Designed miniproteins, single chains. Designs and how they scored, part 58

Each design is a single chain, and the fold is of that chain. pLDDT is the mean over its residues in the fold that is shown.

## One batch from the design tools (miniprotein)

Design m2130
Fold by ESMFold2-Fast:
Structure m2130 (fold): chain A 64 residues (1-64)
Amino acid sequence: SSEIEKLLEETERRATEAVVRGDYRAALEILEEGLKRLEELGAPESELKRVRDGIASVRRNGGL
């Protein structure tokens, strides 16, 4: 859906901006909140996996 696409794009954009400024905690919170909202909207498992992979990457790179 258009709503799922917009939320995914906005979540990825905001998380990337947080990572660029070195704020891995903020990036993690953005991705976790985005994942929760995407799950509530019934997003496809492929989109949910993409966000979960992003969470794992942020945790690894941020030492979280």
Scores: mean pLDDT 89

Design m2131
Fold by ESMFold2-Fast:
Structure m2131 (fold): chain A 77 residues (1-77)
Amino acid sequence: HMSPGEAALAATREAFAEIEKEGPDLLKAVQDVLRDGRGANRVREAALNPEKIDSLTPAERAAARLYQRILEAGRAT
């Protein structure tokens, strides 16, 4: 058994590990998007509305998938 917070943390770590395998530059770009309030808002909106994902940069798209994984992990518990 895992709490929603613990599941979200585990999913976050796994998602960041996968992004890091793609390249450290991509990981930094994803982290920069998440630290930028406007970028984070665009990413969150796209995670909730898949139609908007096609308008994102590769880094924003990776961040949107990370948000989706976190939300899914939280719902599973």
Scores: mean pLDDT 70

Design m2132
Fold by ESMFold2-Fast:
Structure m2132 (fold): chain A 60 residues (1-60)
Amino acid sequence: SDAFEEAERLLRAISAALKAMEESNGDREKALELARERLPEADEDLIEMGVGVAMEIYNG
């Protein structure tokens, strides 16, 4: 179903963003740049959502 594919894309974006947060040592702007590089097919909203969730996990 479309919902499963959307969830899978989001989880992939969160995973990539978490790695980006770790590599950027918590710098949101640098993490966004790294996430865009790793997910060139993803739209900006998906990347920003992934980084947003990753920031909460990284800082919590």
Scores: mean pLDDT 82

Design m2133
Fold by ESMFold2-Fast:
Order: C-alpha cells, then sequence, then structure tokens
Structure m2133 (fold): chain A 76 residues (1-76)
C-alpha cells in the first residue's frame, strides 16, 4: 500500500535520526509514521510506532512525553 510504504520510509528516517542521537527528530518521524499507519487501518503498526516514540522520549529524559505516547499506543 502507498501509505504503508510512506510510513516505512518515515520509520527508516527515524532510525537514522536515533543513530545520530537526534531524539526530537526521531520522535517526529515515528509519530508521522504512526499517523500514516492509522490512515491505512494498521492500528497495530501505529501502536508500535508510538511505543518507539515513548522509548526515545524516556531515553531523552522526557517522562511526560513518554507517558503521552504510551497512552496513544494503548488507545489503539
Amino acid sequence: SMLAGQAHGLYVQGVLALQKKDYDRAIDYYERAAELLKKAGDNEGAAVMYEQAALIAERAGNLELAEKYRRLAEEL
């Protein structure tokens, strides 16, 4: 699917940002990937993206942001 392909591209960019310790950019990519997966009807894939964003936020020391993303994943 076109949307799933675009989501995969955003996920790859997020992984590359993580390797560079660019946590804010990585979170942005994972959140955008989650939105495209939701539009494609892939709620499980979207939840995984939100869980990745939560883990990155936690590693960056932003516990409030991590809780926000875990809640978004649980609501899917």
Scores: mean pLDDT 89

Design m2134
Fold by ESMFold2-Fast:
Structure m2134 (fold): chain A 73 residues (1-73)
Amino acid sequence: MIENLSPEEVEQTRKAAEEMIENARKALESGDKNKAASYLTAAYIYASMLEFAGDKEGAEEIKKRVEEIAKEM
């Protein structure tokens, strides 16, 4: 099991999640709800990885952003 990420890996995972959230917003602007849903799913997976690694605050922020965008679908 991936128990702990290094600080660098945590930062990379946060950036990946933020990129997925941004991609989801762009997909919604273009009307592609299916693509937006796939990006939100990827962001949620990254958030779960952060939570498992002990970055619960970062994970909660990402999950909250995913939820807010999902409400626009």
Scores: mean pLDDT 81

Design m2135
Fold by ESMFold2-Fast:
Structure m2135 (fold): chain A 81 residues (1-81)
Amino acid sequence: MSFNELVIEMLEELARYAEEKGLEKVAEKLREFVEKGKQRDLSLSEVLRMFIEILGVMDEEKAPKEFIDYAAKLLAEVLEA
């Protein structure tokens, strides 16, 4: 699986989890990034910048620690692949 495919799968998984938790703004931003990744390959630098932006939205929407921990776990798995 390509790096881009792993990133898209991670973002889609996080979007589903955000939707389940009622984090509508986080889910919407994640879906936006999924669409961008499907249109072109994302560089590592772009993925990291996207994650920084998502963290800002998570803070604004008061995402629970469990969601933040899960996001960090998925990102680590993608970076270690």
Scores: mean pLDDT 82

Design m2136
Fold by ESMFold2-Fast:
Order: C-alpha cells, then sequence, then structure tokens
Structure m2136 (fold): chain A 75 residues (1-75)
C-alpha cells in the first residue's frame, strides 16, 4: 500500500540510502499513475529523481525528471 512505501522511503532516507529511497518513491509514482492521479504521480517521480541524483544515479534521475515533466504537461 502507498502508506507502507512512503514509510520505507523515509526509513531509507534516515539511513542515507538514497538509491533505495528513489526506488520507493518511483513505485509510489507508478501507483498513483495507475490510479489516474497524475498530480501525485508527478510529485513522487520528482522526489524519486531528486533522491536518485543524491545517490549519484544521474541516468535514473533524468528519466524520472522527464516522466514528471510529461505528466505535468497533461495537467
Amino acid sequence: MAEELEKKAEEAIKNGDYETAGRYYSELGRVYLEQGDLEKAAEYFEKAADYFRKAGNTQAARSYEELARILREKL
């Protein structure tokens, strides 16, 4: 459930595991995208991109930044 993914992301952040935090936020983005909540999907993909960038995963960061941009254009 979305609440569990949010909690796991916060726990990963507290441990300095930004790669894992990015992964959980990307899963949250996907969950909201599947529900048709484009605004929340974009917010979570933006968070995923931020944490992937902090982890040094620039390719994943760019991918989720682009996905969030596309979703925002549909709002």
Scores: mean pLDDT 86

Design m2137
Fold by ESMFold2-Fast:
Structure m2137 (fold): chain A 70 residues (1-70)
Amino acid sequence: AADRVVELYRKAIEAAKAGNTEEAKKFYDEAVGEVRRLADASPDPERAAVLRQTAKDLQEEGDKLVEEAK
């Protein structure tokens, strides 16, 4: 499950380096969705909070990438 988030993030970074901002944003959005799903499935409130923060950080990183491409 976490390995999928890492793979999606890696694809987002590769797309961003290639100048494919739309593709990078799509991978960021998919990674955010996976992290949020992991947070919701976590029985540990502390881990869930860390995962939600990670999702927020990834969302902000993707949003910033799109903003900077304008």
Scores: mean pLDDT 81

Design m2139
Fold by ESMFold2-Fast:
Structure m2139 (fold): chain A 57 residues (1-57)
Amino acid sequence: SLKVLTPEEARVLRAALEELSRDPKATARQVAEAAGLSVRTATRLFTRAEGVSVDEA
């Protein structure tokens, strides 16, 4: 689905993507922890942003 993110959610996703770019092997959980998020928050943001990326291992 095409979902519009809030500015806060977009900012969080950018931070997560930056962490992932430093470690391409990082999982969503690691990115969430590195960005200072809970894993559930990162998962929800990825889902809402049509980020059908890396499900739980």
Scores: mean pLDDT 60

Design m2140
Fold by ESMFold2-Fast:
Structure m2140 (fold): chain A 106 residues (1-106)
Amino acid sequence: ALEKAKEAIELLRKAIEALRKFLEAVKAGDVKKAIGYVLDVIGLLIEAERLIEEVEEELPEAAAALREAVEELEKAVKLALEGKLEEAEAELERAREALEKAEALL
């Protein structure tokens, strides 16, 4: 469980970085890069959710914090696609905080 929880944290850190690059691509009007980065975020979130399900029984508090990070990243993507870039940045920071909380529970 612990190793898979750490792997989920690594995947979510990569998702945060990809989402930051997505926001910068959107601000720059670079549609091709924006599409590439958002697809990376989606793939990373799907894999992280799979790992979270596998650790939920043994590490329920860490799993809950990791799921909170996934939810905030999903909200950030939705807000960014709606053109609400400042609100997307705020949700990205909430995701980072939830991830730090999950890491502290390990």
Scores: mean pLDDT 85

Design m2141
Fold by ESMFold2-Fast:
Structure m2141 (fold): chain A 87 residues (1-87)
Amino acid sequence: MEEGAERSLEDARRLEEMGVEAIAELARESGNSLEEAAEGLERSAEALRKAAEAMREQGAPEELVEELLRAAEALRRMAEELRERAE
């Protein structure tokens, strides 16, 4: 899952760069609910968390594991904000 972990991290960084407001706008333009956008971010966060666990098991550098966990938490917080906006 090394290649998958790197791709997930790259995708997460792109989402963080976009920010919650841009993601909300894209969801509305695409006909998706903010709830569905939040679910997508939650899935990405869970994938990053699992990738971090797998990387740690494989003896990857702690810096990589911490970056994956940081990105996962960032996406989870963004998902929470989208859910709050959906109310």
Scores: mean pLDDT 80

Design m2142
Fold by ESMFold2-Fast:
Structure m2142 (fold): chain A 66 residues (1-66)
Amino acid sequence: EEIDFEVEEALLLIQASVAKLANDYETAAKYYRQLSELYRKRGNTEKAEEFDELAKKYEELHKQAK
């Protein structure tokens, strides 16, 4: 089976968006971290850093929501 980058990215983005919509910041952070790792694997450091920063923001929101 071929799961290309575009499909994997779309699935992770959907999962992050669903978690965000449910105010499940912990789960949203996990999926943004996976997106960061996906982009790093592709050599796109710029987008990897963007998603890593986004994951950190949601981790911070989770801490405030406890």
Scores: mean pLDDT 81

Design m2143
Fold by ESMFold2-Fast:
Structure m2143 (fold): chain A 89 residues (1-89)
Amino acid sequence: MDDLIKGLQYLAEGNLLLAKKYFEEAIKKDPENGTAWYFLADIYHLAGEEEKAKEYHEKALELGVEERPLAKSLEELQARAEALLREIA
């Protein structure tokens, strides 16, 4: 949970590199953390890495995360991270 929160904090700040690092650590410690898989899919999608975006998105859905469209912009993804931080905090 701590690495997920750090990933969300960096994502809210627009730091995709550190957000990605912490979401990867979150799934390494808890491979069933579907939320971390979903945010990684959003990050890969914004980076234009569509193959990885699809793979990580499918994994998040398999883990029971409610389906939503992948973020269309960094601003949209930041807003999603901020909303989840308010819910968790």
Scores: mean pLDDT 85

Design m2144
Fold by ESMFold2-Fast:
Structure m2144 (fold): chain A 68 residues (1-68)
Amino acid sequence: GVAAARRVVEEALLARGVSREEARRIADEVVTLLQQGKGREAHELLVRAGLSPEEAERVAVRAYLLSS
């Protein structure tokens, strides 16, 4: 579900030193973008937030599957 998708994104960002408040905000935005079919924009946001391109891809795919 959406809550599990947000948690996956939040935990990945927290592991990279992003604050809890910012991680929650970014997770909400990423999940919204994925639900709108905007996978490229979701990936770009995750990379901008501090994930490597490879981590961003894995996180985005997992979040998409959990939010479907």
Scores: mean pLDDT 88

Design m2145
Fold by ESMFold2-Fast:
Structure m2145 (fold): chain A 76 residues (1-76)
Amino acid sequence: AASLEMARAGVRAALDALQRGDKETAIEILENLKLSHPELKEDFDKAIKAVKEGNYEEAIKLLQETLARLDAQLAA
């Protein structure tokens, strides 16, 4: 439970950074999340790639989908 709550908090922080246009902070948060939550590595790799390519809409969408999956797991 605590591990999933930490992943959720991290994804929310990355989304907030992207919505502010702070791509550097968003990438740093996502890189740290990859280290602490290797099971979500593929999701975070895709989001980081989208941010680096300037595709912020795709990055936000990917992170929102990850957040929805984490919310579902926490509710179960």
Scores: mean pLDDT 83

Design m2146
Fold by ESMFold2-Fast:
Structure m2146 (fold): chain A 88 residues (1-88)
Amino acid sequence: GNSELLSKLEDLANKLISETDPDAQLQLLDELTELVDELLSSTSDPSVLEKILSVLTELLKKTNGPLDITLKLIGLTLQVMGEIISLS
């Protein structure tokens, strides 16, 4: 369910914040992107979308990594924001 997927999202975000190896950061980001895409495909609930956005914005503030990681996170955050706006 959405609760289980959101817990996995928080776990992946915490792992990415703690990860210092660039290759491992890219792998975690790919897993996080797939999970967000699954959540966006499975729900239009604004409360779930807002929680995804909250996790991504906190991750963006705290993540250490190359520019590629930051740019992908910005893109993913904008995708979630676009979905929220479309429901307003």
Scores: mean pLDDT 80

Design m2147
Fold by ESMFold2-Fast:
Structure m2147 (fold): chain A 56 residues (1-56)
Amino acid sequence: GAAARQLIMREAGLSEEQAEEALRLAREGATPAEIAKRFGLSVAQAQGILTLVEAF
């Protein structure tokens, strides 16, 4: 939802469109390493995105 997108934008420095795409990939079963490579994030930041998908 919107709350998850806002957190990703703040914490990972992604645009709204990039945050939505990252959440979509996470829901489709992308690994933290795949998300990190796709958006130029650390693995820890990508793991945070997966945690947000589980919470929201």
Scores: mean pLDDT 79

Design m2148
Fold by ESMFold2-Fast:
Structure m2148 (fold): chain A 86 residues (1-86)
Amino acid sequence: GQSLLDRVERLGEEALKLLDEAEKAVKEGRLEEARKLYLEAEEELGLLEIELGIAKIIGDEEAVKVAEEKIEELRAKLDELKKKLA
């Protein structure tokens, strides 16, 4: 791993993969598995928010921008998935 940029990109990719698996589980009626994947994606989002905080402290403007964009995308997908799991 290199810069915080590399780290935030990896965390974002992992969270998106978990959300894609969760959406597939919902479509297949595997709601228990989908809930577990949702929680795992929420945990990855939390880690990404920590990395955003670090990027802001050290002034890594590129990592800040990428992290904020990924966090916004992930929050939107998590909110949509939460509605399907209620």
Scores: mean pLDDT 85

Design m2149
Fold by ESMFold2-Fast:
Structure m2149 (fold): chain A 53 residues (1-53)
Amino acid sequence: MDPEEVKKELEKAKEILKRDPEMGEVYLSSMLAVTEDEELREGLRKMLKEMEE
């Protein structure tokens, strides 16, 4: 996946988390389970950690 595409997906996920943290966490976990892109997976994991802090 292109770095720009990864960045856009991460920005979208971040916006969902900001709007609804509970639904955003479910969304991120689901994406993490089905996504094979390493950069996207790492970004999603980082976002989940940032939610707890």
Scores: mean pLDDT 75

Design m2151
Fold by ESMFold2-Fast:
Structure m2151 (fold): chain A 65 residues (1-65)
Amino acid sequence: GKATRQEKLRLIGEILRLIGEIEDLRLQLKTETDPARKAALQAQIAALEAQRQQLLQQLASLPDP
């Protein structure tokens, strides 16, 4: 139904946002030379990738509209 479609669109939007954030952090990591900042960027990337994977699982669990 419409509600399920809206929920799927919301999850897709969140996933796309996370993909963008992860890519931006990876670009920052490529140019970063400070070891502490590199470690922080790697930790943030790992956390966002875990969140993205969880949202993908939630999306897959929703019924088809």
Scores: mean pLDDT 84

Design m2152
Fold by ESMFold2-Fast:
Formats: C-alpha cells, sequence, structure tokens
Structure m2152 (fold): chain A 81 residues (1-81)
C-alpha cells in the first residue's frame, strides 16, 4: 500500500529532489558526487511516474532506489557543510 502511495507521489518526490539539487548547485562546497546522486534520483522518480500505469512493480522499484539515493545524498550534503 505505501509503495503505491510513493509511486503515485513520484512526481512530487521528483520536485523535492529537483529543489535539493538547485540548493546544492548554488553551493560550491557541496561535493559533485552528491549533486550527481540527487540528479540520478530525480531521473529515477520521473521514470517511475511515467511507468506507474504500465508497470507499477518496476515503478515501485525505481521509487525505492531513488529514495535510497536521496537518503545517501542528504548525508553527504550535510557532511560537506
Amino acid sequence: DWVKLLVERAEELAREAERALEEAERDPSVPEEAKEAVRRAAELLREAAELRERDPEEAARLVEEALRILAEAGRKLRAAE
């Protein structure tokens, strides 16, 4: 059930990742690796949003992978500050 909610919210999650990327890009002290991770997560969330009707199981996998990447990126962003 929660996975379906995340898949339905994939566009919303992609916007959150894009906002995080925008903030990170404005700070030159943020590692490029962290910025790349956030970009990758946003791309996966966008892909999940497109797949949610055609392949909800794959969409769920993409959302879970994106959330894992975002969590790791968040830790790196805080460590860089």
Scores: mean pLDDT 74

Design m2153
Fold by ESMFold2-Fast:
Structure m2153 (fold): chain A 76 residues (1-76)
Amino acid sequence: GFPEPSEEAKKLTEEGEKKLKEGQEAFKAGDLEKALEKYEEAIRLATKAAELGSFEGAILAALAAMHKSIVKLILS
């Protein structure tokens, strides 16, 4: 199974979740540029958490990447 996350990995996951939520709120407001910025921040934080052994971080990184892909498709 995935290892128990460290306190550092938990904090990174929590911060990444906050950035994902901020990105979702920006997207709802129609601020696609801000949504992309926040999703990229969420991916960065969540990826670091996943590298430290956070399963939640790995899932969060995938979710943030999907949200970023949707915004990029709209902007295409």
Scores: mean pLDDT 85

Design m2154
Fold by ESMFold2-Fast:
Structure m2154 (fold): chain A 98 residues (1-98)
Amino acid sequence: MKKYYKAEAEAETPARDAGVLIEVYVDGKKVTLTPEEAARTFESIRIDEATGKITVTVYLPESVKGDVTIKLTVHYVEDGQERTEEKEVKAKAVPVKE
């Protein structure tokens, strides 16, 4: 059976029209997601355009467990100018319960 771990991250943006890029780090090293893990992660992205709240569940291989750093790069438009803001969220990777 293929086992997955997950880590959840939330962030807020000052603007409604925002896009987000997700990167995962363990001990400062970037984790490469498989196509399946990346697809599940992208499908989990929710942006509440009324509040600017971004919620994401990152799906990880079983080899990635414990403390992880999720880097969210948020692109948004404020006062007619494009802005980019990086947010780092510390999360704990936990087993997906079957």
Scores: mean pLDDT 71

Design m2155
Fold by ESMFold2-Fast:
Structure m2155 (fold): chain A 64 residues (1-64)
Amino acid sequence: SDARLEALVRRGVEAKEAGNIEDATRHFSEAYALAPTPEGQARLRKLIADVKAELEARRAAEAA
């Protein structure tokens, strides 16, 4: 479980750095489901919110 959580967080960070916002959101959401502590959950919730907000802002701008 811990190794899987760490791999998902790493994949999420790598996806974000590569500009793959949807993939980053998915990986962080999967990591959130596995997070065993409130601190870990809070960190992942913030990462998910930040990445999702960026995706929504980008799509809103493109839809205009």
Scores: mean pLDDT 79

Design m2156
Fold by ESMFold2-Fast:
Structure m2156 (fold): chain A 84 residues (1-84)
Amino acid sequence: SHMEKARREARELARRAEEHIDRAGEAALRGDYEEARRHLEEARKLAEELLRLADEYDDPEIRRLAEELLRSVEAQERAIEEAR
């Protein structure tokens, strides 16, 4: 179904966003805040694509996933800002 396809695409976008969030955390642990911010910017773009997909398919599960990823990105951005 169209919804099943959308949810598969959403899971792949989320996986890629989570990978960038993990890499941002690794960079931050090394004190490389510029690399961490670049990875968080990529994760944010992917999460925003998920929000667009959620709006296109009117899927609350995809929207929840995107919102969870955006909260994770924002939490890491705040942690980096407080460390500087």
Scores: mean pLDDT 87

Design m2157
Fold by ESMFold2-Fast:
Formats: C-alpha cells, structure tokens, sequence
Structure m2157 (fold): chain A 86 residues (1-86)
C-alpha cells in the first residue's frame, strides 16, 4: 500500500515538524519521498501495511474533526490524503 500525504497552507514550523517525522519513518525502513512546493508539502510513503494505511486515514479524519479541510481519494493501491490547514 502507498499513502500520499499532501499538506497545504503549512507554517514553516508545521512544515519542519512534518519533514522531521517523515525522515524518522525513513530511518525506520519505510520508503519515503518528500517534495516541497512553497506552503505545500507532499510525503509519499510506500510499502505500508493495510493497518498502517488505516492509521493515516484515521489521523486525517481527526484533523477534519479539528476543523481542517480533508480530502481522501483512492486509486488502486494508492491512497491520497489532502489536508488544508486553517
């Protein structure tokens, strides 16, 4: 399973924390790709289990409940989670 996390309207502090978390996952043996474009950060995590993918979806739902805009789409074995911070 592959999860693509797209974070929009990030502060510099939020962006740095997310990059650090992504690098920690890479150190733990996950296949992680990080792309930055202004206030948008895209983190692609490959070779996830179904349970790990569900964990990312649940965290995204938590952010939606906190008032952020969340869009989840699935195409084959890839789940894209787009989060726009408010």
Amino acid sequence: MTVVLVFRNLTDEQKQKLIEEAKELEKKGYDVKIEQDGDTLTITISNLTVEQEIGYILRAIGLELDGHEVKITRDGDTTTIEITFK
Scores: mean pLDDT 84

Design m2158
Fold by ESMFold2-Fast:
Structure m2158 (fold): chain A 96 residues (1-96)
Amino acid sequence: QGQADIDAAVAGMNAARPVIRALSSLDLSGEETARFLGRVFAKFMELARLATPEEVQAVADRIAEEVRKKIEEGYSPEEVLRFADERLDAAVAAAR
């Protein structure tokens, strides 16, 4: 159990990277960035315990693409962050 929990945490953090990279183009304060990154990592670690590595990666890639598209379409940072948070919550709920 301990090793599986560590493996899930590492997988979740690694899977979060595409979403974090997509969000890096937003003009966010350091404090806003830190709070949001904490939430993203927590949700991906939770998802990694509920889904296969392939499923977690598919979710991350989809959210990253949708985030990039919303940024290109001119959505505000607040709207993009809310969208990403809602999509992650939905993915976790669906995996339960």
Scores: mean pLDDT 77

Design m2159
Fold by ESMFold2-Fast:
Structure m2159 (fold): chain A 73 residues (1-73)
Amino acid sequence: SLEEEAQRAFDELIEYLKKHGLMTDEEIEALREEFKQLTPEQRLRVAESMLISYLEFEGKDISELIKRILERR
């Protein structure tokens, strides 16, 4: 479902942010509260866009993430 995809994308973003020390725990909790106010479609789009931006900034491979986005119906 779209809710499940949105939750997965958000969880991937949070894992990445925590793993690389890009946000404090307080900033992560603020981000969680902000995302609760978004629709599932908005949550999915914002989470994937943010993750792509961080991955590109660090010069990491985004091919698999882009493939998942393009294969979505």
Scores: mean pLDDT 78

Design m2161
Fold by ESMFold2-Fast:
Structure m2161 (fold): chain A 74 residues (1-74)
Amino acid sequence: SAEEALEKGLEAYKQGRYDEAVDYFIEALKIDPTLEEAKRLLGRLLSEELARHPNDPRVQRRVKKAAEAGALPV
């Protein structure tokens, strides 16, 4: 379910597993595009990463993945 994907994403985020967190939040939004909490958490995660590591290719790939999924405005 979307809620299960959201919960797994939040747990990955808390553990610093950012690739898994992004993937789970995107999965939640594919199941339920209106799930505002998943959009908010994904946006927060990516904004925090961009603030800390703006030139990290891993961070740039995560932002691109979220943008392509329609989960975050570029």
Scores: mean pLDDT 80

Design m2163
Fold by ESMFold2-Fast:
Formats: C-alpha cells, sequence, structure tokens
Structure m2163 (fold): chain A 67 residues (1-67)
C-alpha cells in the first residue's frame, strides 16, 4: 500500500538512507499520486541531496494536493 511504502521511506530517511527513502517515496506516489505526504517527504530528501529546485516543485505539488 502507498502508506506502507511511505512509512518505510520515513524510517530509512531517519537512518540517513536518503537514496533508499527516495525510491520508496517514488513507489508510494506511483500507487497513489494524490498522497500529499509522500510528495512532501520526497521533497525533503531531494533538498538534503542538494536538489533544491526539484524539491521546491515537489513541495508545491504536496501543497496543491492539500488545498
Amino acid sequence: MAQELNNRGVLLAAEGKDEEALELYQKSIALDPNFAEAWRNLGKVLERLGKHELAAEYYAKAEELEA
């Protein structure tokens, strides 16, 4: 389930495994593209990886889904 993949991603991100967390968040949004939390978490990981512009786009997507 999308929620399960997102939760596993959060655990990996907390351990500093950003690339593995990124993959799980991408799988989560592939299953549920309206899952705002997964888009926001994906943005946070991208920001830590130095991809600030892409992170901003994903934060905007999460904001739009919560509006």
Scores: mean pLDDT 84

Design m2164
Fold by ESMFold2-Fast:
Structure m2164 (fold): chain A 71 residues (1-71)
Amino acid sequence: EVDELAREVAEQVVEENKDKIDPSIYDDVLEAAYAVARRVGKELADKLSPEEIRKAMYEAAKRVVDNAIAS
């Protein structure tokens, strides 16, 4: 399920960067990462393998986290 995979990927990326994220925006960053991962996953669901979809979701979620940290 794309929603479940997107949640897992978003949680992984945010947890890996937890020490760099302000606790006050943690939930907002997690929600934004999940939304982007879910969108990317749904767009690619019938075009790529599960492994490639997971990688694309991870990269999209990481861009969201990196942007939040750089702000």
Scores: mean pLDDT 82

Design m2165
Fold by ESMFold2-Fast:
Structure m2165 (fold): chain A 91 residues (1-91)
Amino acid sequence: MDAEELEKKGEEALAKGDNEKAAEYYYKAGLAYYRQGKYEKAVEAFRKSIEASGGRNAESLRLLGAVLADLGKLEEAARLHAEARELEAAA
């Protein structure tokens, strides 16, 4: 599936109340966009994954931080990496 198809599946899962599947599809869409160099779309998809998981997806937080670092937003990236570490320490 391309990134746009994965994002649509995330939207469908969210509409059905399947937040876990929605987070998974948005995470996969973010990865696909990141691999394509579409950093702005990757940021949006990872944020949707984090939202669908209730802020409990450490992998999406870490990858969002990595994309923001690639965009030169180092302070925002550091904050997200710290948030992911706190979530992992609690789990």
Scores: mean pLDDT 81

